# Designed miniproteins, single chains, continued (4), part 53

Each design is a single chain, and the fold is of that chain. pLDDT is the mean over its residues in the fold that is shown.

## One batch from the design tools (miniprotein)

Design m13931
Fold by ESMFold2-Fast:
Structure m13931 (fold): chain A 101 residues (1-101)
Amino acid sequence: SKAEELLAKGKEALRAGKYEEAIKYFEEAIKESGGKNAEALHYLGAAYYMLGKYEKAVEYFEKALALDPKNASAWELLGEAYKELGKEEKAAEYYAKAGAL
């Protein structure tokens, strides 16, 4: 599908360190999926995390986890984002959640 093609291009851009380009592809993949693409939301969060935009990373990881709560990687990265924001107690809770999966 178009969403799958955009997701693949976003992942390629992310691997290449082209975080802003990756964000554009993931946003389009989410739009093509009517907002319900857990994988694209997860990678959008990861791209924002790599740019140091931790509040945006939190927003998108939480949206991804609302659709797929079994994504251990998303729980771990949500914990890392909260740690970067200085919220150590929240970070610890989310690391524990990742480890329980």
Scores: mean pLDDT 89

Design m13932
Fold by ESMFold2-Fast:
Structure m13932 (fold): chain A 62 residues (1-62)
Amino acid sequence: SEMSQNLSYYVSKVTKEKGHEEGDKLLQESRDDPEVGKKNANIGKSMKTSEDTSNLNSLLSS
């Protein structure tokens, strides 16, 4: 689902920037509480949209 993809994106970003422990903790908290998971997926969606816009602007910067 889109929410699952957005959550996975956020977890992946946290894992890359802060390490595996922080990413695993975020994923576990999101699985323990569906409302927390929904909020975290929404954060991931926002981050993904922002990065897609940034990538497009990078291609058009020349």
Scores: mean pLDDT 73

Design m13933
Fold by ESMFold2-Fast:
Structure m13933 (fold): chain A 94 residues (1-94)
Amino acid sequence: KEELKKKAIDLFYLAGALHALSQLSEDPEEAKRLRTLADELYQKGVELAEKAGLPRSELAAAFTAGAVQAIGDVLEIGVEEATKRYLEEAEKVL
């Protein structure tokens, strides 16, 4: 039960991060790939959240936290390196 909640939160966090990175990408093909992956993470997170009975507010908070953190990482290490790191994390959970 708690494992499903944690996984749903992690998926929404990554979805938010990849969504933010898609908006910051100057490469249209990269932006499209990031949006597609963000949508996949979001949909998987919704399925787990419904099964776990997780409130919508916690999902929204996780998504926002992921987006904000990704923007912060871009400011520190650049868009290319930040994108690479979040893609590696997304591949581990999909």
Scores: mean pLDDT 85

Design m13934
Fold by ESMFold2-Fast:
Structure m13934 (fold): chain A 73 residues (1-73)
Amino acid sequence: MAEELIKKGEEAYEKGDYLLAARYYIAAASEYAAQGDFEKAIAVLEEARERLRGTPAEPLVEGGLASIKAMAA
């Protein structure tokens, strides 16, 4: 479930594992997109982008966000 993936992302972020956090946030956004909820998918990744800004995970989140936005267009 997308909410559990977000929780795992938060746990990874708190441990300083930014790449793992980004992977969980992207997985959660993909779950919302699979449900047709592109607004929630985009919101998850936009918040993840802000939170992971300046970390090595920033390009991974930006790529995920671009992919979801392309599907929603």
Scores: mean pLDDT 84

Design m13935
Fold by ESMFold2-Fast:
Structure m13935 (fold): chain A 69 residues (1-69)
Amino acid sequence: SEELIRKAAEAVARGDADTAADYAVQAMKESGLPVEEVIHRLAREARARGASDLDIAKAANKVMEKAPD
């Protein structure tokens, strides 16, 4: 779960929002964490890796689209 969030954050930092969302959704399913918590953790890790607010927002929007629960 933490490994998947790390991979998602790395994808956000390189501007790959789609891959980031796929890893984040998988982390949500495997951890049982609510989508808001997964997005929060993703945003924190991505910022630590130098991701822009725009890249984080794009990834968060895709996570919400792919994880309707």
Scores: mean pLDDT 83

Design m13936
Fold by ESMFold2-Fast:
Structure m13936 (fold): chain A 55 residues (1-55)
Amino acid sequence: MIDEIIELLRSKDINERIKAIIEIHSIKDEKLREEIVERAKADPRVPEELKKLLE
């Protein structure tokens, strides 16, 4: 799950990126959501613009 969401954030397709953001925000498990956000922010292949949306 986490790796799949990170791959979507790294996608060149804007629709895949939007899907990843929606999935992250829909996660009710706070610990899992925080883990995904931290991994995305640490990944240099995730666009900086998307990292700001993961607040």
Scores: mean pLDDT 78

Design m13937
Fold by ESMFold2-Fast:
Structure m13937 (fold): chain A 64 residues (1-64)
Amino acid sequence: SKEEILAEINEIGREIRELVEKNPSIEPIAEEAERKALRAILEGDYETALKVLKEALEKMKEAL
């Protein structure tokens, strides 16, 4: 459901923000992903927003 996808988006967003707080060097990756996710949300495409954030989290973990 939309509510479930939004809950997952919020949780992944928290994980991304926590990683940035601990590792400021990866902030540009997080900022770009959050911009793309927000655009998708504004277009009503919550599934794409979730996918973008998940992919960004994986990239951030690999960059550390």
Scores: mean pLDDT 84

Design m13938
Fold by ESMFold2-Fast:
Structure m13938 (fold): chain A 64 residues (1-64)
Amino acid sequence: VSEEELDAEVRRALAEIYVALGKQAMEKGDYEGAIESYRKAIELDPDNEVARKGLEEAEKKLKE
């Protein structure tokens, strides 16, 4: 296993943590906190569709 593969696994795990934090922020009505958490998840794993969808929803709610 290459170092790049190990780094990708770690980044994916961290992205999942930030997605969970974003979901918790959404439940509390903290849309700004949700946006921050989802953005960090996307930085770690740009292909994370859950984080991208969560970011769109949080941004929509914040603009209201």
Scores: mean pLDDT 80

Design m13939
Fold by ESMFold2-Fast:
Structure m13939 (fold): chain A 59 residues (1-59)
Amino acid sequence: SLEDEIAKKNAEERRKLFERGLQALRDTLEKHKDGLSPETIANLEHGIAALERAIEKAK
């Protein structure tokens, strides 16, 4: 149905936004790893894990 197609498209766009956010966090961690405190690294890793779970849930 039209509703199913709209829902599918919205889910796909949401997934792409989460994937983009995940890449940005991974890039930040990689670029600044040696300059970050252990607490900041742990917080970034937590955020990465949360986005990975959100992407999995959005499938």
Scores: mean pLDDT 79

Design m13940
Fold by ESMFold2-Fast:
Structure m13940 (fold): chain A 59 residues (1-59)
Amino acid sequence: SAEEEQRRRAEEAVETLARTLAGLSLDDLSPEQREAALEAARNGDLQRLIEIIRAAAEG
């Protein structure tokens, strides 16, 4: 479905940016950070997604 495709693209975007920006995988994010990142990706909010990944990288 379109919703499933959109969700998959959001997950791929989060994985790609986490790896590229911080060398992280989805498993390195807290559950809260993962959900926030997926929401930002689904909404096309790349600024928010980058902020979440950088916060995760800082610890």
Scores: mean pLDDT 80

Design m13941
Fold by ESMFold2-Fast:
Formats: structure tokens, sequence, C-alpha cells
Structure m13941 (fold): chain A 71 residues (1-71)
């Protein structure tokens, strides 16, 4: 589920002390729970991960996006 990936990203961001990425992930979780498009939410998070150079977070988001493409 996309929400599980967002929760994992939030925990990794906390571990790294990246408060901005934590807030970005928290907002993404709120948006997703309120019916936002999962692909759009994940793409926005991917852009944020790339901006911070967090390859592990980017990889997690890419895996989630790949799962959404499976019908």
Amino acid sequence: KPIEVLEKVKELARERGNERLVKTAEQAIIDLKNGANPESVLIALRIAARRYGDEEVEKLVDEALSQLKKE
C-alpha cells in the first residue's frame, strides 16, 4: 500500500534528522488519506528525495510507483 511506503519514508527521514522531509512525508500521508491520487503524491515525494540526495527514499518511492502500474 502507498501509505506504508510513506510511513517508512517518514521514519527514515526522522532517523536522518531531515525535519523537512518528515513534514513532507506527513503531509503526503494526510493527502493520501483525504483521497489524493497516490501516483501524484509519490511523484512529489520522489522529487523531494532527489532534492535531498536520499537514494534509499527515492528507491522506496520508485518501488511503490512500480506497484501502482501493475493492473
Scores: mean pLDDT 79

Design m13942
Fold by ESMFold2-Fast:
Structure m13942 (fold): chain A 56 residues (1-56)
Amino acid sequence: SKEKLEKIQKLVEDILSGKYDNMTEEEIREKAKEAGITNEEDIDFLIKLYKHRKSQ
């Protein structure tokens, strides 16, 4: 749905902006599920973005 897509987009933007730099991978995974992301492939993609961001 459009609303779910907007939540997912917002989560991606927040991760890339560093908003979640102080969170753990487990907390990011939980945020993804709350945003309506239910498949492991999409969750893994978000965790990959988070790890890349945090390593910078």
Scores: mean pLDDT 78

Design m13943
Fold by ESMFold2-Fast:
Structure m13943 (fold): chain A 88 residues (1-88)
Amino acid sequence: LREAFERYVRALAARHPDKITEEQLLELAREFYERALKLMDEGKTPAEVQLELRKWAEEYAKKHPELDPEIVLRVANAAFTAALLEKK
């Protein structure tokens, strides 16, 4: 995980300590980041990767109603950006 992306995720968790722990958000961030890299390695376009991550984020939020869906989407978008920078 890129240091800047990890710092962003930690800061996001710190702003919402009553909604999600730092550990939970870092685990979710790692999963989104790894999934984004895998899709890019499989030859998916950036637009396709972003769409798949958003679908996964929406499904994750449905299964975890205790989480703020906005936080899940923000992490997915940040992971997508970090993966794009990694592949450049």
Scores: mean pLDDT 79

Design m13944
Fold by ESMFold2-Fast:
Structure m13944 (fold): chain A 77 residues (1-77)
Amino acid sequence: MREKYQEELVEGLSKVAYEFAKRGALNPETRELDQRSVEVAGEAAYLIWDDEEKGQEARERVREAARKGEAEALAAL
């Protein structure tokens, strides 16, 4: 049960990090806020697992989602 909720939360954080990174790539006015929001989401994903290995993997998943969001936004220009 706990692992299922942790996975759902990490998935949600990955989705919001993706959206923040997309917005930050295209909007200079929100870019710094969006970049900081992505970092906070990664740290939250790490803490949700309360386990070093799974926490680091979750943080990297969030960061990868953000990189994908930025790349897709820039490619769409």
Scores: mean pLDDT 85

Design m13945
Fold by ESMFold2-Fast:
Structure m13945 (fold): chain A 64 residues (1-64)
Amino acid sequence: AEELQKKAIEAAEKGNAKEATYYLQKLVEAGEYDGALEAAKKALEVSKDEEVRKAAEGTIKLVS
């Protein structure tokens, strides 16, 4: 869980929407809903990329 959160946030910081989306999806698939929510929230704070922000917002809506 923690490693997937870290990878999602790092991908978001780099503007890598595909990797950020991949790791957020893996957290959801693993049932780590709290971890997915935290990672998505942090991705929104660190990313200016529209695709990353859209993926993060979708993840928040899905797990909340």
Scores: mean pLDDT 81

Design m13946
Fold by ESMFold2-Fast:
Structure m13946 (fold): chain A 114 residues (1-114)
Amino acid sequence: DEIEELIKKLLELTKDENEREGLRGAYETGKEVGERMKRALEIMEQLPEEERKKVLEYIKESIKNGEKVLEKGRPSAYALVARFMEGLIELGFEEAEELYEKALEKLKEFLENA
């Protein structure tokens, strides 16, 4: 798991306790993502078409909001965005792939500059 390995390396380098809590949160969220995303997919399949459309629009807006998180420049935020995008990719949202790759790149750049 590339995100898990990046988080572990960042935890070794990070001394700020608030940032360490954020990184631990991203790590633990990753472990649960698969089961949560599977349940979300099952719920979406049971929704009426009009409600599914509203959920899809909400998800697309959430992807766009993730870009603003990357602009703020914190490794814990990059890790959380990567984990959320990973879950959306598992649900079939190809739109999440670009933000996922950007979040991973930001994590790698932070490690390279540390």
Scores: mean pLDDT 73

Design m13947
Fold by ESMFold2-Fast:
Structure m13947 (fold): chain A 100 residues (1-100)
Amino acid sequence: SSDTHQLMLQISTRFMYTYTVASGALDGVSQQLTDQLNQLVLDTLNTMSDYRQQNDLDGLRQSVLDGLDRVRDMVRQTPDSQRDRVLRIIDDTRTYINSL
């Protein structure tokens, strides 16, 4: 339905914004973390693409929530001045997606 398509777009857009914020916070921390984040995002985007093709909103939502949990674990390694802000954005994103 049109509503399902809009929800999938909202979830995907919010995930990409959250990824951009997390990527910025991990920049300069370590090459290993940057490589892990990039691989996680590629894996998550591929999984999201499969669920979008199947019109599976619940699968898309769960794949993004699983991805956010993994990003959260990586962000715990950032400096204190950025870590708490980015963790809040990740947690707010999980709440937003679960409200849809």
Scores: mean pLDDT 82

Design m13948
Fold by ESMFold2-Fast:
Order: structure tokens, then C-alpha cells, then sequence
Structure m13948 (fold): chain A 86 residues (1-86)
């Protein structure tokens, strides 16, 4: 499964924490692309396993509980998660 996670309007502290988490996934052997463009952090993972999918859905749930706006969309084999500061 391909996963694309987009974070918008986050604080620098939160961006750093999320970038480090994405680097951790890359070090675990996942095909991870990390792009930072202004206040937008995009993480793309090709061929994510079930554990990685669960980890990212848990992260999205935690951020929703912290007050972020979270949208999750499934289109075929692609999971897209968009997280925006309210």
C-alpha cells in the first residue's frame, strides 16, 4: 500500500518530531520520501506494511485528539492522510 501523509501549518517543534519519525521509518527499510516546503511536510511511503499503516493511523488519531484537523482518504491501494492545524 502507498501512504501519503501531508502536514500543514505545524510548529517547527512538531515538524522536527514528525521528520524524525519519518527518518525512523526510512531506517527500518521503508521506501520513504520526505519533503518540506514552507510549512508543509509531506511524507510518502511506497509498499507500506500493515504495521506501518497502523502506526500512521495511530499518529493521525493522536494529532486529531491534540486539536488538529485530520482527513483520511483511501483510493485503491493509496492511503492519503492530511493533517492541518485548525
Amino acid sequence: MKITVTFKGLTPEKVIALALSAIGLKLEGNNVTITLDGDTLTITIDNADAATVTQLLDLATDLKEEGYDVTITVDGDTLTITITKP
Scores: mean pLDDT 77

Design m13949
Fold by ESMFold2-Fast:
Parts: C-alpha cells; sequence; structure tokens
Structure m13949 (fold): chain A 85 residues (1-85)
C-alpha cells in the first residue's frame, strides 16, 4: 500500500541518519537513495510524502557535502527546496 511504502521510506531515512551520525557516508547515501525511491513510489499511489521527500533530499545533500561532491549536494538541496515551494 501507499502507507506501507511511506513507512518503509521513513525506516530507510532513519537507517541513513544512523549511518551518517556514525560517519558511514557511503551507507548513508545508499539508505537515503532507497528512502527517496520508496517515497516516490508512495507518492505515485497517492500518499502525501512531499515533506518526507524534501527531508530525504536535504539529508542526501548533507551526505554529498561530507563526501566532497558539492555539485550533487547543491542539486539535492535545490530538489528539497522545490518540494517545499
Amino acid sequence: SAEDLANAGKAALAIGEQYFAQGDYERALVAYEKAIELYEEAEKLGADVKENLAKAYENLGRVYEALGDYEKAKEAFEKAKELRE
């Protein structure tokens, strides 16, 4: 269901935040990408996940900054901003 996908996305986001806090930026990246994928699938099924997606993109931007990929960080932060406009 849309709710199950949204809840799975929230779980993936939380896992990513845990890895980020531990300095495991590569695993945080994978978890945030999975959260975005799950939230996008939930949105296709009618779930209101725009704020969840915006948070996931902000976290994706932070992990790209930590990895030194400033261009991808900028793209992720712009995506989060667009979702909140």
Scores: mean pLDDT 90

Design m13950
Fold by ESMFold2-Fast:
Order: C-alpha cells, then structure tokens, then sequence
Structure m13950 (fold): chain A 96 residues (1-96)
C-alpha cells in the first residue's frame, strides 16, 4: 500500500540520520523495520544497501555481505546501486 511505502521511506530516512550520527544499532533497527513494512517498495534495495553498511560498521561482515547481495538482486535495474553494492562487497571480503 502507498501508506506502508511512505512510512517505510520515513523509517529509511530515520535510519540514514542514525547512520550519519554513528548510531549503527539504531540505524539497523530502522532499516529492518522499513524493509519489513514494505518489502516490495522502491526503497527496499536502498534500505538493504544501507543496512549492509551499518552491519559492516559493527564488524558483522557475513551479515553485511548477505544484505549487499540482496540489494543487488532487488535493485539490479539501478546501475549506481549495483556498483555501490559491488564495491562494498569487495571491501567487506577484504576484511574477512
């Protein structure tokens, strides 16, 4: 529904704010809530990418890789998202 998609976007924006403030646990929670509320929304591939980044900052590299791969699969029609996810996958693999 449009109402669920609008709420998911607000949760995603709260996640981005928390991420910029270094509040990675809070960012993860907001991104997960956004994805859960509207899994088929246009925001979901971007929420998955940023969820992966927040997991990476917490040293949760295997979980981060999974989220980057899910982001690439759902957002495959956005070449900028695909490139950003691919770069983050390469960086994350270098940390393992």
Amino acid sequence: SMAAEEEAKKLYELGDKAFKEGKYEEAIKYYEEAIKLAPDSPITPYALLNLGKALFEQGKYEEALKKYEESMELGKDDPILVLEAAVNIAITKSKK
Scores: mean pLDDT 90

Design m13951
Fold by ESMFold2-Fast:
Order: C-alpha cells, then structure tokens, then sequence
Structure m13951 (fold): chain A 68 residues (1-68)
C-alpha cells in the first residue's frame, strides 16, 4: 500500500539523511530498489558498516541512476 511504502521511505530517510521523497522515488522503481538493497548489503559486508551507513550507501547508489 502507499501508506506502507511511505512509512518505509520515512524510516530509510531518517537512517540515511536523504529525503523521504528521494527514497519513495527509489521504491517506485523496482530496479532502483533492488540495486539499493544489493549495494547496501554489499557495503555492510565489505566495510563492517553500521546498518544506517549501509542504507545510506544503497540510497546513494540508486539515486545516481538517471531513471530515479
């Protein structure tokens, strides 16, 4: 639902420092959302990063797409 999607975006925005609207753009693009999840997980494993840092990295990479 749109409400659940917005709640997820607001949580990720709080963790990452990005806006909820930027995160919503990623969630509304399945390829961007999948990329964010993969890159965040990879970053967490590689860098011993915190979950918040991993979420931020995933969002950063996904927002670099021209289609977001």
Amino acid sequence: SDAARRRTAERMARLSGYSAEEVLAILDNPEAGELATREGTRYLSRERASPAEAVRRGIEVALAREDV
Scores: mean pLDDT 77

Design m13952
Fold by ESMFold2-Fast:
Structure m13952 (fold): chain A 102 residues (1-102)
Amino acid sequence: LAKKARELYKKGLQLYNQGDYESAKKEFEEARKLFEQAGDKLGLARSYLNLAFVYLELGDFESAEEYLKKAEEYAKTIEDELTRETLLISIAVLRTILKKKK
């Protein structure tokens, strides 16, 4: 489960970097479901954060904000301080971008 989730997550990142946001969305959503089944809170936080970035690129600011809130919920549960703070910084950056779109 966790290995397949990580493979889908990496595919989502590749597609996002290529500008294929619709395909990236599908891969990240599938990865999110598998990370949830595996109880992988770091994988969940990362998947929700990248889904928020995808929705931002697609112009769906409401969904982007909802996924960003989910990313923050899971990021706050990460015990490793450096990983947690890195995720929270990325979340703060995206939240700032979303505010400027209004």
Scores: mean pLDDT 86

Design m13953
Fold by ESMFold2-Fast:
Structure m13953 (fold): chain A 59 residues (1-59)
Amino acid sequence: SDAAEAERLREEILAVLEEKLKQGADEKVIQRMKESVEELAKQVNVVALRMGLKDAKEL
């Protein structure tokens, strides 16, 4: 279901953001992206979550 895919994407993005934070990414940027991901997951916005995953990987 889209809800299950949104939750999977949320978990994957949060894991990527935690790794980027450990690698020295800006804590404020990471926090802002985490807040955005949580909101998109609540909306079940799978398309925007896929874009968020790409953006997180490019940090």
Scores: mean pLDDT 88

Design m13954
Fold by ESMFold2-Fast:
Structure m13954 (fold): chain A 63 residues (1-63)
Amino acid sequence: MDTRLEAIAHDLAKLTGLSFEEALALVEELKALRDREAIIERLKSLGLSDEQAERFADAILSL
């Protein structure tokens, strides 16, 4: 796994309360979607704000 993906997963785990392994799997799933709106909606369903969801979506899509 690359350092950027691990960093995103670590930050997501802290915000959502997921384990690092769960956050890592989520990041990989969201990356595979290649759909910014779908990623944002998924992250908001986990309790992230609009701003947090947009930042994570942009970071994930840059992987």
Scores: mean pLDDT 82

Design m13955
Fold by ESMFold2-Fast:
Structure m13955 (fold): chain A 88 residues (1-88)
Amino acid sequence: SLEEEIAKSLIIMSLSVIIRSIETGRLDAEEAIRLLQRSIELVEKEISDEELAQAIIEELQKAIEAIRAGDNEAAIEHLNKARDLLAS
C-alpha cells in the first residue's frame, strides 16, 4: 500500500540520520530512542508482512538497548540490519 511505502521510506530516513549521528559523534541518545520508538509503532501499524515486521522490530529494539548502553558499534549493526530488512 501507499501507507506502507511511505512508512518504510520514513523509517529508512530516520535510521540513516541516527547512523550518521553516531558516526559523526553527534548522537542525541534521547531523541534517537524517541525516533526508534516511533519507527517501531510505524512498523507495527503499516508493515503487512508479520514475519518481516517482527524481524525489523527486534533489530530496532536491540538498537535502542545498544544506544542506552553506549555501544555505538552494536547500535550501527542493528540499525543497518533494520535498514536492509526495510529495503528488501
Scores: mean pLDDT 91

Design m13956
Fold by ESMFold2-Fast:
Structure m13956 (fold): chain A 112 residues (1-112)
Amino acid sequence: MEAAAVFDEVIDAFLADPELTERALKASPFDVLELAFRILGQEEAAEAIRKIRNGDATREDLLTVFRALGVDESALDALIAHEGEENVVDAARKFLESVGAALQEAIRRRLA
């Protein structure tokens, strides 16, 4: 629910720049999420996304991204409890790919 407010802020930032909007719609879901964090000046979150994509992320990288998305830190603890620590990075990567895809779809809908 609070993630929706972060989405609106990101969409508004993309729509303020037509070139960035076009790049976001042509990018992969993971790349659009990295670009979104860079546009918002959240360099640490953008770097964490890159590490998650490459499979070398730490727990702190996951927390950095979740905080940037407005997701409660307890959600990461719940994910670890459900998936196990060895699987949490892959589970987080799939979740973030879904978030990136949802962001691209939201941008398309606001352009229609």
Scores: mean pLDDT 75

Design m13957
Fold by ESMFold2-Fast:
Structure m13957 (fold): chain A 74 residues (1-74)
Amino acid sequence: MKEEAEKILKEAEELTERMKALSKDAGRQGEAALERIRELVERGLQDPSKAPEDLAKAQAIVEGMREAVREAEE
């Protein structure tokens, strides 16, 4: 659980930096997504009963960030 949360956060941070390199608008979107992911991960770590749902939501946001970076780099 904690390892999964750390992996999600690390990937979100890396994607945010890549989005910042693309444009100011993409960087702003990446920072907003990273903040939402941090909130979801923090909530999941505080309440184990909600952790699967919150981590799944965080993972979905990371997947959206991956697609945005992929499309911009094509």
Scores: mean pLDDT 80

Design m13958
Fold by ESMFold2-Fast:
Structure m13958 (fold): chain A 71 residues (1-71)
Amino acid sequence: SMADRLEEQGRQHESMGDYLTAGSLYERAGELTEDPQRAAEYYRRGSESYEKAGDLDKAKKLQQRADQLES
């Protein structure tokens, strides 16, 4: 699926230390995922990547989205 492709790209960018791009890719994977548990996992990974990139506002936004899906 497109979400699986975005996850793979996110992992590749994460391994290269491109955390801002990785965060964006995980965020998009979450948006395209119909399974709320899988979407929450993507948003948490995106949040962690944004934190490593220093984008704390985006990190917090994705953490909130993940928390809502896991409730």
Scores: mean pLDDT 88

Design m13959
Fold by ESMFold2-Fast:
Structure m13959 (fold): chain A 63 residues (1-63)
Amino acid sequence: DEYIRLAKALLEQGDYETAVAVYEKALEIDPNNAEAWRLLGIAYRKLGDFEKADEYFKKAEEL
């Protein structure tokens, strides 16, 4: 998925806010994409939002 690749690159560059927006758009297209939920969790953890990170990791594991 092109959105997932783009968001991974943004995450590696430290652009966590843009990475979150791209992952959220990917999940609007495919809400069952476990990898997108997992990467969104990583992005929120990098932003210091550990509660959202845990929520999204759990959602990825449930898929």
Scores: mean pLDDT 79

Design m13960
Fold by ESMFold2-Fast:
Structure m13960 (fold): chain A 55 residues (1-55)
Amino acid sequence: MDALKRQIQAIANKLQEQGIAVETASREQILEAAKEVGASEEAAEALYRAVQATR
């Protein structure tokens, strides 16, 4: 399994736990969630780009 995809999923799960909808999350909220779950900044940026691409 791709480690990057697992980190992206962990960030998304952390945002949901905090009551933040992933599609409305700010870049700062995504970066903070990534830091809390131990994900890389690359995973945080990948999630942010994916969110921007969908809405």
Scores: mean pLDDT 79

Design m13961
Fold by ESMFold2-Fast:
Structure m13961 (fold): chain A 104 residues (1-104)
Amino acid sequence: SVDPSQLRRVDIDVDTQRRQLIVTLYFDGSGQMARDAAQQIRDWLLRNFPGLTGISQSVDDDRSQAIVRGLFSSGDDARDAGRAIGDWIRRQFGDSVPVDLRIR
């Protein structure tokens, strides 16, 4: 399980023209926690968004940072996914976690 107290910040970047979502998670502590969080986000997107056409994840162990990138059939799907994942992160990790949502 991911310890919510170790999650420092989440950035959610949506590019509607490129039909792309990037979720960046910043942790205090271990890269294993970053891996577990990235896997949970990947699995959640795969289950909840049929418009998802591609997904990748990366983890920087030295910075305890995880990145999940999703590609979608439409910019509207990417936007809706970005909003939904922001709400899911607040629900899973707590309302005190700073979540910055940027849609362009």
Scores: mean pLDDT 83

Design m13962
Fold by ESMFold2-Fast:
Structure m13962 (fold): chain A 66 residues (1-66)
Amino acid sequence: MTLVVTNKGDVTHMIGLVLRLIGDPRFEVELVGPDTIRVTSKGSEEEAEKLYEELKADPRFEVKRE
């Protein structure tokens, strides 16, 4: 599963998210733009689904499934 995440707030929100996800071997993170990343699950799609629901509830981010 691939998620496209766009930051709607301060750049520090995106930096924190990228640092968290880049350290997790279950995810691959691609920087698409200054406020946009792609997150792809390398293993179980359950973790990507949980991440999608968490980010969808956060008004600082826009998240879409590809």
Scores: mean pLDDT 79

Design m13964
Fold by ESMFold2-Fast:
Structure m13964 (fold): chain A 59 residues (1-59)
Amino acid sequence: MLDKALEAEILEALGRMAYTVGDNELAIELFEEALRLYEEAGDEEGARLARENIEKARK
């Protein structure tokens, strides 16, 4: 069983890659999934970072 925080970190890394290549819509989806997993894991710092990345990808 994967740790939810680790799964969220992987999704966040994929989201950053999508953002780097200009796929902002995919980046937002990946960051939103990471945010959900961070919140389920109780990782408040991870959740905060995911929210910041979502806002960056919207711009």
Scores: mean pLDDT 82

Design m13965
Fold by ESMFold2-Fast:
Structure m13965 (fold): chain A 55 residues (1-55)
Amino acid sequence: MLEKLKEVIEFGLELVKKTDDIEAILKAIREKAKELNLSEEDTKKAIDYALRYKE
């Protein structure tokens, strides 16, 4: 669980560095989370990390 969450967080942070398209970032994070079968709670944590980096 923790390892998968870390992977999705790192994926999201790399996307944030490459694009300012928040919609694309959110979509990509959600798709990666589904691929790894993350919980909704952990998916939200990954999204929150990416959005805080952009703020």
Scores: mean pLDDT 78

Design m13966
Fold by ESMFold2-Fast:
Structure m13966 (fold): chain A 89 residues (1-89)
Amino acid sequence: LSKQEEIETVMALFAMAVAIGRKAGEVSDEVVELVDKAIQATREGKYDEAIKLLEEAREKVRKESKDPQSANELVRILDKAIEEIKKLK
């Protein structure tokens, strides 16, 4: 895949994470802001910053969610996004 296609894959994972979180009522505004900042960092080629922001989002989801099933699904998608960003480096 081209670098642009890899970035688009990461963006699709972010969109999926936000959609799942919102549908489950599990995503706070702070988590959404962290994901949005990670999207911007990824587009700017700041992959280490994007990974850090996603790790912060993952920890907030774990702390804030009262539904372990929804939290686990969202964390799984965030972990996939982190792995895909690492491949871009």
Scores: mean pLDDT 73

